# Ledger of designs, part 35: designed miniproteins, single chains

Each design is a single chain, and the fold is of that chain. pLDDT is the mean over its residues in the fold that is shown.

## One batch from the design tools (miniprotein)

Design m1196
Fold by ESMFold2-Fast:
Structure m1196 (fold): chain A 83 residues (1-83)
Amino acid sequence: PLLEFILNLSNFDLAVSKGDKEKAEEYANKAIEILTKLAGPKFRELFIKDLEDYLKNVVPKLPPEKAKFATELINKIIEALKS
């Protein structure tokens, strides 16, 4: 599960670098699906908090290209976890 999550993130990065929006969305959605299957209700609350803190404290320090896709992916993960 964790390795599959990392592989989908790597494929997402590659798709973004190629400008392949369709593939980038596909890999992001697969990564989100794996994460949400691993997350029970208690873990979801804690992980949402951690992701919000990451957006606030870490993403602004990233290079602009990485900040953009990290923001988009993290927001999708938060929305999926809130569902």
Scores: mean pLDDT 72

Design m1197
Fold by ESMFold2-Fast:
Structure m1197 (fold): chain A 79 residues (1-79)
Amino acid sequence: MLPLPEARPLSAEERAAAIALFRRELGLTSDDEQEVRDIMLNRPHLVAGVALRLVADGKTEEARLIVNLSLQLEEEARA
């Protein structure tokens, strides 16, 4: 039986891991979390590209973290 997709806010640890993972996948050299937020909010195609590559590599949990971080940042930007 296929479970329904989970849509929940990330823990602080999951958020930090997702930020570090996204920085690594894009080859970012700075430790600035604001750079990650700016990229995710203004360039959602990069989020999709990273997630698709992670899924192709069998890293589905890492892809989930990246997608959930992107969704959480968009929600924070709206309110």
Scores: mean pLDDT 75

Design m1198
Fold by ESMFold2-Fast:
Structure m1198 (fold): chain A 62 residues (1-62)
Amino acid sequence: SSRETLTFHYGDTFPVDAPDGLYDVGDVITIDGKDWRILYGTIQVKDGVATVLTPRTVLELV
C-alpha cells in the first residue's frame, strides 16, 4: 500500500511543530510527533499553526 497522506483545502488551519515561514513541495513538517512531506501546495506557519494558501495541500508520511 502507498504511504499515508493528508489532504487540506484553502484556508484550513492545523497545529504544527515547525519554525515560522512558508513551506512548499519537498519541505518536511512535524504534526503530532510524525514527519510529513509536502507533495503538493503551500502552507504558512505562524506560532505553531499552519494555514493552507493553495486550493489544496497534500502531505505524505515520511
Scores: mean pLDDT 86

Design m1199
Fold by ESMFold2-Fast:
Structure m1199 (fold): chain A 80 residues (1-80)
Amino acid sequence: SNEEAKEKAIEKIEEAARVLKEAAERLAAEVGVSTEELLAGIERSKADAIEQVKKMAAAGKGEEALKKAEEILKEAEAYA
């Protein structure tokens, strides 16, 4: 269902943020920012992505939101 797809998408976005946070010190060093700055960026991106998922689900695009969330998780795993 659209609602189930929304829930799964949010779970995948939260998982992506968790994966990036686990690697935060290394990623921050690679990008040339502080760990605190990177963690703040991850939290903001997570919040923005969740809001986008909610908007897409409200428009009946829950499955599309889930596919985007899966892409976000794959990218996070590749960067971590």
Scores: mean pLDDT 87

Design m1200
Fold by ESMFold2-Fast:
Structure m1200 (fold): chain A 67 residues (1-67)
Amino acid sequence: SKDEKLGELLAEAHREAGEDERGERGAAAIMVYGQQGDGKKAAEMARREGGERRGELLGKAVFEAGY
Protein backbone atom coordinates (compact mmCIF):
# COMPACT_ATOMS: atom_id res chain seq x y z
CA SER A 1 0.00 0.00 0.00
CA LYS A 2 0.94 3.68 -0.16
CA ASP A 3 1.58 3.74 3.60
CA GLU A 4 3.74 0.59 3.45
CA LYS A 5 5.75 2.11 0.58
CA LEU A 6 6.21 5.32 2.58
CA GLY A 7 7.41 3.37 5.62
CA GLU A 8 9.97 1.44 3.56
CA LEU A 9 11.25 4.56 1.77
CA LEU A 10 11.54 6.49 5.05
CA ALA A 11 13.52 3.62 6.62
CA GLU A 12 15.88 3.59 3.61
CA ALA A 13 16.29 7.39 3.72
CA HIS A 14 17.04 7.22 7.46
CA ARG A 15 19.75 4.58 6.88
CA GLU A 16 21.28 6.57 3.98
CA ALA A 17 21.35 9.83 5.96
CA GLY A 18 23.11 8.28 8.98
CA GLU A 19 22.02 8.40 12.58
CA ASP A 20 22.30 10.73 15.55
CA GLU A 21 20.05 11.13 18.62
CA ARG A 22 17.97 14.04 17.28
CA GLY A 23 17.87 12.65 13.74
CA GLU A 24 16.76 9.24 14.98
CA ARG A 25 13.85 10.71 16.98
CA GLY A 26 12.79 12.96 14.09
CA ALA A 27 12.93 10.09 11.59
CA ALA A 28 10.84 7.91 13.94
CA ALA A 29 8.16 10.62 14.19
CA ILE A 30 8.13 11.05 10.39
CA MET A 31 7.73 7.28 9.94
CA VAL A 32 4.85 7.17 12.43
CA TYR A 33 2.98 9.99 10.65
CA GLY A 34 3.71 8.38 7.28
CA GLN A 35 2.40 4.98 8.42
CA GLN A 36 -0.74 6.72 9.74
CA GLY A 37 -1.26 8.12 6.20
CA ASP A 38 -0.57 11.72 7.27
CA GLY A 39 1.83 12.70 4.50
CA LYS A 40 1.37 16.40 5.28
CA LYS A 41 2.65 15.97 8.86
CA ALA A 42 5.39 13.62 7.65
CA ALA A 43 6.56 16.28 5.14
CA GLU A 44 6.38 19.01 7.81
CA MET A 45 8.53 16.94 10.18
CA ALA A 46 11.00 16.19 7.36
CA ARG A 47 11.48 19.93 6.83
CA ARG A 48 11.94 20.48 10.58
CA GLU A 49 14.49 17.62 10.78
CA GLY A 50 17.13 20.01 9.43
CA GLY A 51 16.46 21.00 5.84
CA GLU A 52 19.88 19.52 5.03
CA ARG A 53 20.87 16.09 3.60
CA ARG A 54 18.64 14.16 6.05
CA GLY A 55 15.69 16.45 5.41
CA GLU A 56 16.21 16.20 1.64
CA LEU A 57 16.27 12.39 1.74
CA LEU A 58 13.20 12.17 3.99
CA GLY A 59 11.30 14.70 1.86
CA LYS A 60 12.21 12.79 -1.30
CA ALA A 61 10.92 9.56 0.29
CA VAL A 62 7.57 11.23 1.15
CA PHE A 63 7.28 12.57 -2.42
CA GLU A 64 8.22 9.21 -4.02
CA ALA A 65 5.57 7.47 -1.87
CA GLY A 66 3.03 9.80 -3.48
CA TYR A 67 2.38 12.22 -0.60
Scores: mean pLDDT 61

Design m1201
Fold by ESMFold2-Fast:
Structure m1201 (fold): chain A 100 residues (1-100)
Amino acid sequence: KEKELADLIEKSKKLKEEGKKLSEDPVVKDLGDQSIQGGDGTIQSSKNGLKLYAAGPKNKIAFDDEFNKSKSGYKTSEKLIKEAKEKKKKVKEEEEKLKK
């Protein structure tokens, strides 16, 4: 679980970079911004989980809560990145249809 939280932090940092690139595109800026916020939330929950893990077994319930939040937050951000990419593809296809 400690390694999983460390992995979620690194993966969420990568999702934030992806969301930052998406936020530069007006078409998907809102989705990119939401992905960055979700990534920040996942990093924070994962760091909180690691602190709770280091503090010992008395914090198991709080640890499990932060661990579950970290996993859910990552999935949400990943979904937003996917939605942004699909939206960009659709807009590009519409633009190609309008080319003469």
Scores: mean pLDDT 77

Design m1202
Fold by ESMFold2-Fast:
Parts: sequence; structure tokens; C-alpha cells
Structure m1202 (fold): chain A 82 residues (1-82)
Amino acid sequence: MEYEAEAEAIVEGEKKKLKVKVKLEGKKAKVTIEFEGAKFEAEGNAAELDDGNWEVVIPETVKVEANGKEYEIDNLRVIVPK
């Protein structure tokens, strides 16, 4: 399944919401992150929640370059509805 959603993440120590596209692939998910007009791809872990929604977490720091600056994106978590 493929979803457009809003993810919660820590960007340079600040809590932010990012637009993402999530493709569920079993226990894994491909996450395309849109940040400052650029798009970046990362892999996350997917788990089904008790309410039937899916939680996707990227456990590693994602390093992205946008607007001539390098940003670290940590603790990216997104819930995609059933």
C-alpha cells in the first residue's frame, strides 16, 4: 500500500512535521521525505497498531541536503490510516 501522510520528526533538535510518501512492504516501508523543496528516500520499519493503523519508524538519522545546508532528521515516525 502507498500513502501520503505527515510525519513527526526531530530536525536539528526541533520537533517538526514533514510531508512523506509511505510505501508499505511487509515489515518494512519505503519513505520519501519532502523537506525544503527536496525529496529524500529512506527505509523504515512498519508495525500494525491495535486500531488497524500502521506505524512507520525510521530508526537511523537521515542526512539531507536542502537550500545549500545539511540537516539531520532523527526519530521520524508516521502513522498511516487503514
Scores: mean pLDDT 80

Design m1203
Fold by ESMFold2-Fast:
Structure m1203 (fold): chain A 63 residues (1-63)
Amino acid sequence: MTRAELVALAAELAAERLAANGGRLSPEQIEELVAELKRVDPSLSDAEARELIDEGGVRALTE
């Protein structure tokens, strides 16, 4: 996947979890999203995955 595709995936996964949790991501959900992104792209570091989730999560919340 490209970085843009990873951001889009992070936004989709964040939106799904936000819907399940009444519009909020818990710290545990963020950790699960990091793991999910690393399963899709094992070359991602934890910091890089968290950055993608932060970007995707903000996008999901603002749209």
Scores: mean pLDDT 75

Design m1204
Fold by ESMFold2-Fast:
Structure m1204 (fold): chain A 75 residues (1-75)
Amino acid sequence: SPVVDRLRDFISRVDTMTSSQQLTEMQQLSDQLRPVDPTTSDVMNSMRDDSQSMTDDQTRQRVRGSARYALRRLQ
């Protein structure tokens, strides 16, 4: 699945990205997920608003968790 391959690629690169890059790519992934899993898409999209009050490390941990959750749901 193109979405699953993209999620795996994203997870492998997350530690090399800035928080803003992670959040931008999460939004793009949530948009791609919407027609196949709208619940997971909505969860991923809500991360952007929550992360504005977080440290970079907290944002990375939460982004990793959300992406791994989505990957498990789609496998």
Scores: mean pLDDT 75

Design m1205
Fold by ESMFold2-Fast:
Structure m1205 (fold): chain A 61 residues (1-61)
Amino acid sequence: SVEEMAEKAYRGGKQIGEGLGLAAGLAMARAQRDYMLEEGVSEEDAERIYRAAVEGAREGA
């Protein structure tokens, strides 16, 4: 589900933020969003997952 994908994105962002810092976490979140849009994920779902990844990265950094 989108909720499970968002939770995974949050955890992944947090791990990247903790290990590589905020800039790396944000760059990965943007790349994942762009990839999802190219694969046909809706703007709404891609944005929700992206926001979770960004929140994770900020909390981890």
Scores: mean pLDDT 87

Design m1206
Fold by ESMFold2-Fast:
Structure m1206 (fold): chain A 94 residues (1-94)
Amino acid sequence: MPVKVELEVKADEAKKTITLVKASSDDPELQELMEKALAGDKEAVERLPAALEELMLNHDTELTLTAYGEGKKTVTRARFSKNNEVLSVEQTEE
């Protein structure tokens, strides 16, 4: 069964910056790290990309990314295999 990861971000396309607003996962270790990162733990923020990469290399992953930018909401649903290969991507704009 794939590990679920949900990310909510605010994107500034002109500045090419992304701010993480919400993060959750059904993997307990990743969830704890995400909660610490959202609370402002700098060590957790620095470790989060590597932890996500390790998870995606060892587990099939189902990602839901909600991005807010320039008055629109974009929802991306993507499935990845444990070797980090993209299985499917679906994107909806609101």
Scores: mean pLDDT 76

Design m1207
Fold by ESMFold2-Fast:
Structure m1207 (fold): chain A 86 residues (1-86)
Amino acid sequence: KEVIREAALYASTKSKEEQKVYSNVLTAANLAYRDNPELAEELARAVKEGKPYDEIIELLRRMAQAGSPVTKEAAEKAIEEVEKLK
């Protein structure tokens, strides 16, 4: 839970375009946290550490495969937004 908050703080220091993308990524992480807290925290750490977009997309894909329908929809939307920044 705390790592997601730290990732959100990190995202707030980025450009407006990146903030929008990270908002979608962290929405997916928050939704996934109830079902898979380890994967949600791993995604948040990847954001906080500035990992490559490909690694973030891979974590989002795992989240979409294992998540509830709401988590899957949020993860797929986040993937679409991250790919626009590449």
Scores: mean pLDDT 80

Design m1208
Fold by ESMFold2-Fast:
Structure m1208 (fold): chain A 80 residues (1-80)
Amino acid sequence: PTINVVLPDGSTISITISSTASQAAIAQSICDALQKNLPEQYKSVFNQEKDQILNYLASRDSIAELSESASLLCRSLASV
């Protein structure tokens, strides 16, 4: 399966997830992809809050909610 996340610049990244991955593993994959793909100005804020972000994403009930929550998070970072 693939998760699509909209970044603060409006671009979309696709994250490939194992079909057997736990919610925590999916959340970690999203965080890793964001750390790699975020513009430098947002990486600082993301890295300061990465544990809280990871926990938030890991608490989502579905892959669709994870994708939506990650995109919403990126919109929030763009507002800083």
Scores: mean pLDDT 76

Design m1209
Fold by ESMFold2-Fast:
Structure m1209 (fold): chain A 72 residues (1-72)
Amino acid sequence: SMERARELLERGEAAFELALAAEKAGAPQDVVDDLYTIARMYFRAALTLAERLGDEELARRARELLEQVDKL
């Protein structure tokens, strides 16, 4: 459902923000990497579902967020 795709995107954003905060706080790199991996998983799931539902705006946003995580 569209609600599920949005929830997956929001969970990914939360994990991404947590990863950035953890990195800034000097958390162990393996913990930071795990949080980025979780964010990627949620963004990929949101993208796949958005594409299946034909939600071009959600799909575009998920791709943009994936690119941001992949730059780190």
Scores: mean pLDDT 87

Design m1210
Fold by ESMFold2-Fast:
Structure m1210 (fold): chain A 65 residues (1-65)
Amino acid sequence: AKKIGVGAGDTAEAAKLVADLLVTLGGADEGIALGTSDPKKATAIADEIGKKTGAEVIRGAAPPA
């Protein structure tokens, strides 16, 4: 199992691409972290990634300060 982080400045398209790639490569078991540039977008992306990968999606992962 591995964790995947998608940067805080990333978009819906990048998240979908990452999800598709994870499914192709054998999936992610631990979680996927998404940035929250837009709460509604983040929610929609997280739902879609969760459906494709079956992994836990972490919404609003804050970058380390």
Scores: mean pLDDT 51

Design m1211
Fold by ESMFold2-Fast:
Structure m1211 (fold): chain A 89 residues (1-89)
Amino acid sequence: VEEYLEEGRRHFDEAVRALTEEKDRQAANRHFARGKEAFDKALLLDPRNAEAYRLMAEAVERIGQAFGDTDLAKALSEAYRAEAERAEA
């Protein structure tokens, strides 16, 4: 589980770098897809893994900031954080 969360974080970091430093939208999309896949695998192994939802919330916020759509990114991040809290309840 932890291995998938770490893999997801690395891919989300690469997606942000591709958008902000390299201006490569295709690379960013590929890395985001890989990160989402790792997130889904973590939840498949541990459906109550609040950390997986927090990882997705952080990724959405960072990618949204890179696109300049901070309001949408904030709303989506808050939704994933709420799922993390429900998973811990």
Scores: mean pLDDT 72

Design m1212
Fold by ESMFold2-Fast:
Structure m1212 (fold): chain A 89 residues (1-89)
Amino acid sequence: FLEIEASEEEALAERAEELEWLARQAERLGREEDAAVLREAAEAARAGDRARIAELAPEVTRVRARLLEDPEIRAEYEKRALEKLLELL
C-alpha cells in the first residue's frame, strides 16, 4: 500500500490544526488581520488547495514570525513541534 496520498492528507490536516492554533493566538493578542490570514490558510489546507497554500505561504510565514516574537507563543509552538517530532520517533 502506497500511503503517499494519505500522508499528504495527514500533513495538511496537521498544518490546518497548527494554523488554527496560531490564529487563536493572534486573536488573543488582538491581531485580527493576522488571525484572518491564518484561518484562510487553514481552510486552504483542509481543502487540499495547494495553489492557494502556495499563494498564502509568504504572508503566513510573515505572520507566524511576528507571532513567535511573543515569548509565550514561541515556547508553546516549540513544545508542540517537539511533541510532534517525538511521536515520529
Scores: mean pLDDT 77

Design m1213
Fold by ESMFold2-Fast:
Structure m1213 (fold): chain A 70 residues (1-70)
Amino acid sequence: DEAYEKEVKEKLYKRMKEIVEKYKDNPSLAAALITGEVIRAIGDGIDEGRSEVVGKAAVEAMKKLEEELK
């Protein structure tokens, strides 16, 4: 539901933002680490039967990060 989607989005956003800031001079490593975080979240969502909600949350987290990095 909306509350769960928001929680997943905020957690992913924070982790991705930390990765981008820490590895801003190594974009390939940052991309690999972000990919790992997304795959882990989707895997957890599949186990919970919530892969669609987690996928939507991941897209929204990426959009939020993109807006703040512009």
Scores: mean pLDDT 77

Design m1214
Fold by ESMFold2-Fast:
Parts: structure tokens; C-alpha cells; sequence
Structure m1214 (fold): chain A 63 residues (1-63)
């Protein structure tokens, strides 16, 4: 996944009031719900991509 795709998924989650799930190779999954948490998760995901790790990002509906 590209840094641009990560940013687009984060924007969608914030706009729709949904959660952002980030899965990083060897580091596991995290779910972020607030705009501040989503922004921090985006920074972590992009840093992982730049380090050559596989990253998957999903927008999840809130429970």
C-alpha cells in the first residue's frame, strides 16, 4: 500500500466517523477512532512503508 492510499483511507474514516484499522507486518493490528489517533496511526503506517514493511489499512464502521 502506498502512503497516498493510507492518507485517503484516513480521510475517509474521519469524514464518515469510522475507525481506521492498521495492520503492519510483524507488528500486528491497531484500531484508531479519534482524528488524533488516526493521524498518529497514519504516521506509523507511512514510516513502516518507508522501512519496507507490508502495511494494510482498512476503514471500519463503528460498532
Amino acid sequence: MSPEEVREKAREAIEKGQDLEVEIEGRGRSVSSTPEEIEAAVRGAIAAIEAGLEVEVRVLPRK
Scores: mean pLDDT 80

Design m1215
Fold by ESMFold2-Fast:
Structure m1215 (fold): chain A 59 residues (1-59)
Amino acid sequence: TIAETFTKALLKNEKRPILKSDLPELVKDISGLYKTFTGEEPSEEDIEAIRKVLEKYVV
């Protein structure tokens, strides 16, 4: 999905480890950036895709 690709692109240069406790806020922040970048409100499926991508990068 576009949301999945967008999230992966944002994480490509991420230097800080992502903690599981950071996930809710990161999902919210990336959803906001996605809306700003695309001009469209992210759907529930888009938000879920963002969360699943982030979960793969959790240490």
Scores: mean pLDDT 75

Design m1216
Fold by ESMFold2-Fast:
Structure m1216 (fold): chain A 78 residues (1-78)
Amino acid sequence: SKMEKVIELLEKLFKEKRPEEAEQLREDLEKVLEGLKTGEKTPEIIEASNRVLAALKELAKKEPEEFEKLAKEMEEVL
C-alpha cells in the first residue's frame, strides 16, 4: 500500500540519519501504521507517534535538505 511505502521511506531515513535510535523508531513506525490501519489510539500508539514526530522535527532542523527530499518522495507515493 501507499502507507507501507511511506513507512519504508521513513525507516530507511532513520537508519541512515539516526542509527542509534533506528530500531526503536522502526518499532514506533510499525505501531503508528497499525494504529492507522485499525483506527486505534492506545497510549502505546500515541507515545510511538510522539517519538516519531520528535525525531522528524529534529531531523528537519539539523538536515533540512534530507527532510525536503523525504517529503517529496512521500508526496510521490501518496
Scores: mean pLDDT 77

Design m1217
Fold by ESMFold2-Fast:
Structure m1217 (fold): chain A 107 residues (1-107)
Amino acid sequence: SPADWRARVLAAAREAAQALQDSLSQSPEETLRVAKEQLERILALIETLPLPEEVKEEIRELIEEAKRRLEELVAAGQSSEELVDAALAYLERIVGKAMAAIDALAA
């Protein structure tokens, strides 16, 4: 049901946010690895949902943009804190797109 899909997306988002916060004590390279892993995990969940293909494509593109941006931050010598802040901002955008699509299917 749409309510179950919302609950699963929110649970995955909370787990991703926690993993990112826990990575703050690690190197930027390890924080990047954690961020990529959590983004791929959320993508895998969204791929299982009966969302329109256009929404799934937008989320795939956003995740690839996020991965590229985070790699650029590491290459520029930015801190784990800056990587986590950027990753959380992308996570919010990804979750927002998924939630909006779920809500449209529930109407």
Scores: mean pLDDT 90

Design m1218
Fold by ESMFold2-Fast:
Structure m1218 (fold): chain A 90 residues (1-90)
Amino acid sequence: MLAELQREGAENVDDEEVVKKLVEEIVELAKEALENGEVEKLAREELEARAKAAGITDEALLEELLPEAVELLEKEMKELIKLEEEKKKK
C-alpha cells in the first residue's frame, strides 16, 4: 500500500508543492503504522514482494531478514516524520 502510493504519486508529480503534500500524507500513514504496531506487517509484506521480484523464495532467509527489515523500516519512517516536522519549523 505505501509502496503503491509512492509509485503512483511519483508518476504524476512535476510540482514541488504537490510532492510536499504527498510526503505529508505518507508521513501520516507512517505515524499511524507506528502507533498501531503495523510496522512488522508492512515490513513482512514489502520484504516478500521485493524477494519475489528478485526471484528469492527462501522462507528461512526471509525469516532471518525480517527483524532487520522491521528495524530499517522503523528508522526510515521515523526519519521521514522528523524531516517533515523540521520543514514545518521553517
Scores: mean pLDDT 67

Design m1219
Fold by ESMFold2-Fast:
Structure m1219 (fold): chain A 97 residues (1-97)
Amino acid sequence: MREEMRENLLRGLRELQRETGLLTDEEIERIAEEAVENSRSPEEAVELTVRLVLRERFGLSEEEVAALLEGWRNPRNVSEASLEAAARLRARIEAAR
């Protein structure tokens, strides 16, 4: 289970790398390992992986990450804070390319 969880996280992170052109192989490996070590369930590991990428690689604050995740959980009823967090993420992705 732990190894399967790690492999699934690595797959998702590599897909993100292909889509954005960001994240090194070393960053992907480190983030996946940290998420697995600090999570009790696969769902918790996925959420922690997303939080680590958004905070460490894209420099979002904890508040911006929380707003963005809330928007992703409720895509049909997105708050203004979630839209602003998404716009900041997009701007940082474009600036890093």
Scores: mean pLDDT 75

Design m1220
Fold by ESMFold2-Fast:
Structure m1220 (fold): chain A 89 residues (1-89)
Amino acid sequence: SREEVEELLERLEQEIDGAEAFLRSPSSPLSEAEREALLAVLERARERLRELREALENGELSPEELAERVKRLGLETTGELRRAHEAAS
């Protein structure tokens, strides 16, 4: 349903917000380069999240397909964060 997709979008947005807050913490032991790389991953995730929200608003994709795409974005973002961390370390 549209409601389920909206809940998935809100949850992913909150997870991205939490990750950004953690990365910007003054107590973080991360290097400047690592922090910049991880923040870039999160910015790309926000852009893709905006695209999915627009798709929900225009009704061009089914709620089932949108739910699948939101879940995929979450998994891809987690994987990209891990790879960016490993590359910067």
Scores: mean pLDDT 84

Design m1221
Fold by ESMFold2-Fast:
Order: structure tokens, then C-alpha cells, then sequence
Structure m1221 (fold): chain A 98 residues (1-98)
């Protein structure tokens, strides 16, 4: 719980935006937030932040499936294996399936 509280308080913007996008539906404008975050951060910083975000979500919700889905998408995007457009499309598809 203490570890979860710390992880929540330090959730990376990309992970927080992805989580909100799943709940509320993502618009094109939120894609710009991902691009801005990537421009301001190193790949290593984003990967560490994503790992912390995953642990925080699991500790709070117990939803390991959603946490793994978000981690895999965000890591693929950070590593240049996925474009922001593809990231947004997959977040929308997952949200629609829930």
C-alpha cells in the first residue's frame, strides 16, 4: 500500500493519459501529449516510469490484464515500435471492448 501510494503520486504522464483514455475515450489532442512527453524524456526514464505505473495500477485495482496491456503498448511506443496514431487506435479499441 505504501509502495502503491508512492507509485500513484509519481505516475508517468504517458501512463496516466493512457489510463484516462481507456476510461473516457481518447481524442487526437491527447496524442500530442504523448509526443511532447517523449520529446522531454529519455527512453530509459519512460521505461522506468511505465514499470512504476504498472505496479501502482496492479496494487490499487488488481487489474493485471489492463496493467499489462498498457505497459506493452507504452513500451512499444517508447521503443519506436509503434506510432502515436497506432497507440491511440489500440487504446480506443481496448476501451470499446471493455
Amino acid sequence: SAEADVAIGELPLAFAVAERALAEGIRTEKGEEFLALKAASTEAQLEEAIARGRRGIIALTGDEEAAAFLEDLLLAWVRGEMTVEELIARLRAYSAAQ
Scores: mean pLDDT 63

Design m1222
Fold by ESMFold2-Fast:
Structure m1222 (fold): chain A 69 residues (1-69)
Amino acid sequence: SPKLSKILKQLQVFSKVYALPLDQATLKILAEKYEADPENLEQRLQEVDTKPWQERKQAAEELVQELLS
């Protein structure tokens, strides 16, 4: 799916930027979870990116924990 591929790439970039220890299988699970609502995921990723630099790493880690719940 083109939507799934786009979401997966966004999650891969986000994971690399914040040095998150996410394997390909976990990234795929998250992408599939948000395929029906990619705008919700994009908004949540953007909220992390709009925080002060010193807070972004912790916010990214917290977001991943929430997404995996």
Scores: mean pLDDT 82

Design m1223
Fold by ESMFold2-Fast:
Structure m1223 (fold): chain A 92 residues (1-92)
Amino acid sequence: SMDELLAKLEEERKKLIEIGKTMSPEEQAALRVILAQVTYVVEKARLNIPISDEEFEKLKKRIEEAKKHLTPEAQEVVDRIFELTKELIEKS
């Protein structure tokens, strides 16, 4: 269900925020960009507003660019968040 998917996404977001507590200012800035994209998708999904293919490509590019500033451990969490976010868009 969408609610189960949102719960899994929130769990992964909490993991990323926890890892982020010890990151540099530059990595923290990258985290804020990634989390902002995810929040945008979650809010649109909750409102049952679809995300266009164009919006998704822009969101994906922002996440990929920001992800480059993170550690491999944080990048793996971001990859899981992105897959969950993609599934959320497909169900919206």
Scores: mean pLDDT 85

Design m1224
Fold by ESMFold2-Fast:
Structure m1224 (fold): chain A 64 residues (1-64)
Amino acid sequence: APTLTEEQKEKLRRALAEALGLPADASTVEVLRALAEALEMSPEEVRALAERWGVEDRFDELLA
């Protein structure tokens, strides 16, 4: 699947942080972890999310 551009990642990170009640300066991993928890995502779905955002090396942090 195509990865997001850096501009798209930053815009979506800020929008998701606001929607999830996180600080505006929350890291990409913190935002994606909160999203995965809110949506009750499976480990397989979390892996796909990590790959799309280019953070698959931090997959274990997203499951915590």
Scores: mean pLDDT 76

Design m1225
Fold by ESMFold2-Fast:
Structure m1225 (fold): chain A 93 residues (1-93)
Amino acid sequence: SEEELKKKALELIRRMEEAARRGDVEEARRLGREVLELMKEMSAEDAREIADELTALAKEFLAEDPHSEMARVLAEIALEASELALEKELEEK
């Protein structure tokens, strides 16, 4: 189910992008939190890939308007995802 975890996270990121395009800040935040929970169960490699996808989404909205509430929420989620991936990469297991 490691492949299923990654697939589910990518599907949640797609829904998060759709919510962001609609300006639904609370739904984007909720979906982002669900992705972060799935990442806790992933390998370091898969967690890094998901963190990179979240970072790409955040960068897109930051480039359009870095002061928007949506851009800030996406950036916060991407930062937490990147920190989680880094912690996994530094673990000796």
Scores: mean pLDDT 88

Design m1226
Fold by ESMFold2-Fast:
Structure m1226 (fold): chain A 81 residues (1-81)
Amino acid sequence: VEDIKKRLDEIFEELKNSTPEERKAMLEKIRKALGIVNTERPLTDEEVLEILEKIRDFVENYAESFPKAAEILKKKLDKLK
């Protein structure tokens, strides 16, 4: 749980400190890692960020209650390294 929180914090920090070009590239990697493929239109950067915030909220409030789901999420986030 702590490792997932730390990784999410690192991702948000990188997004804050990146150039617009780097931010778009990072958001694209996040979209692919999360398997967001079910849209005929590509998701906007704001929609990707909203999904990340929901994931962070899940990890903070529910990861201990749903350890299998947290493990799957961790594996997806590790692909972003």
Scores: mean pLDDT 68

Design m1227
Fold by ESMFold2-Fast:
Structure m1227 (fold): chain A 90 residues (1-90)
Amino acid sequence: SPEEKIEKLIEELKKVAEDESLSEEEKFEKFKEILGEIMDILSEILSDKDLKELAEKIHELLQKYENGEISFKEFVEKVIELVKETVKKA
């Protein structure tokens, strides 16, 4: 199911965030790739409005991370929470 695919991708995001062999820049690039796959799956099950609202909330979290207001770990955790909450609406 789409929900099962998203859960697997969320586990991959967690593994990337915890991978001590990767630089923060490499983690961020892999994070963007996995998040892109999640957003593609969500585009098939969400309304355009819900997908846009999710993207805008993720963008706000990204700005907080880039501004140093939150850590990369907190950024990843908050994005995962948003994705899980959004999937419940589908």
Scores: mean pLDDT 85

Design m1228
Fold by ESMFold2-Fast:
Structure m1228 (fold): chain A 93 residues (1-93)
Amino acid sequence: PLFELQDSIRRGRDLTDRYVSMLGDVGRDMVNRVRDLRDRAIDYINSGNYDMASDLNMQAGQVRSDLYRQTGDTDTAQQILDQSEQNAKDIRA
């Protein structure tokens, strides 16, 4: 369901915000980039352009993964990529 997909994306943002406090300006820029990509993906879902929404969701996942990788949390970085791939499939389904 769409609500569950949106909730999953939101939870990912909350975890990323924690790392912004540790990384300063670089982390803030990355979080802002993720937020913009996520919001655009949701807009494309609402407009029925699931291909673009899927692509933007994957881009947001890559930026979030890179953020966690910079903190040395490579396991969480991989989980973010895996979750983004699943969300992309759910968007296109």
Scores: mean pLDDT 71

Design m1229
Fold by ESMFold2-Fast:
Structure m1229 (fold): chain A 83 residues (1-83)
Amino acid sequence: SAEVFALALEILKLILDSVPPEKIPEAIGRILRLIGMELDGASDAELLAHARDAYDRFADQLSPAQLARVRALLAQAEALAAA
């Protein structure tokens, strides 16, 4: 859904905002991949899995506040994808 895509995109944008400069190209690449997945008709589960994979890979780079925000957005996206 557009709502799950929007939440996944917000998660990736928060990761981009939180990572050190050397990780910016990888974070941008993940955002571009998410957009491509949406254009290719990926399911809500696939979009959510992509955002979760990014979270798992960058969790150690996030502040406690950013980590809490990403977790809240993931929970919201999971609830929407399960509906």
Scores: mean pLDDT 86

Design m1230
Fold by ESMFold2-Fast:
Structure m1230 (fold): chain A 65 residues (1-65)
Amino acid sequence: SLAVQEAVARHEVERAREEYGLSEEEAATFLDRLLAAIRAGDQAAVRAAGRELRERIEKLTGRPV
């Protein structure tokens, strides 16, 4: 479901902002990218944006992959 994918993306980005130190500006940029990719049905772009978000969180928290 498109609505479920969008809800998951919003939740993950909000968690990163609230718990992992992602800035409000970075959160907005990641959310825009994820929502655009989800709405376009571009699964490669969804995976790429999700990976970049995860890598950014890892850098902010200082934890390895």
Scores: mean pLDDT 85

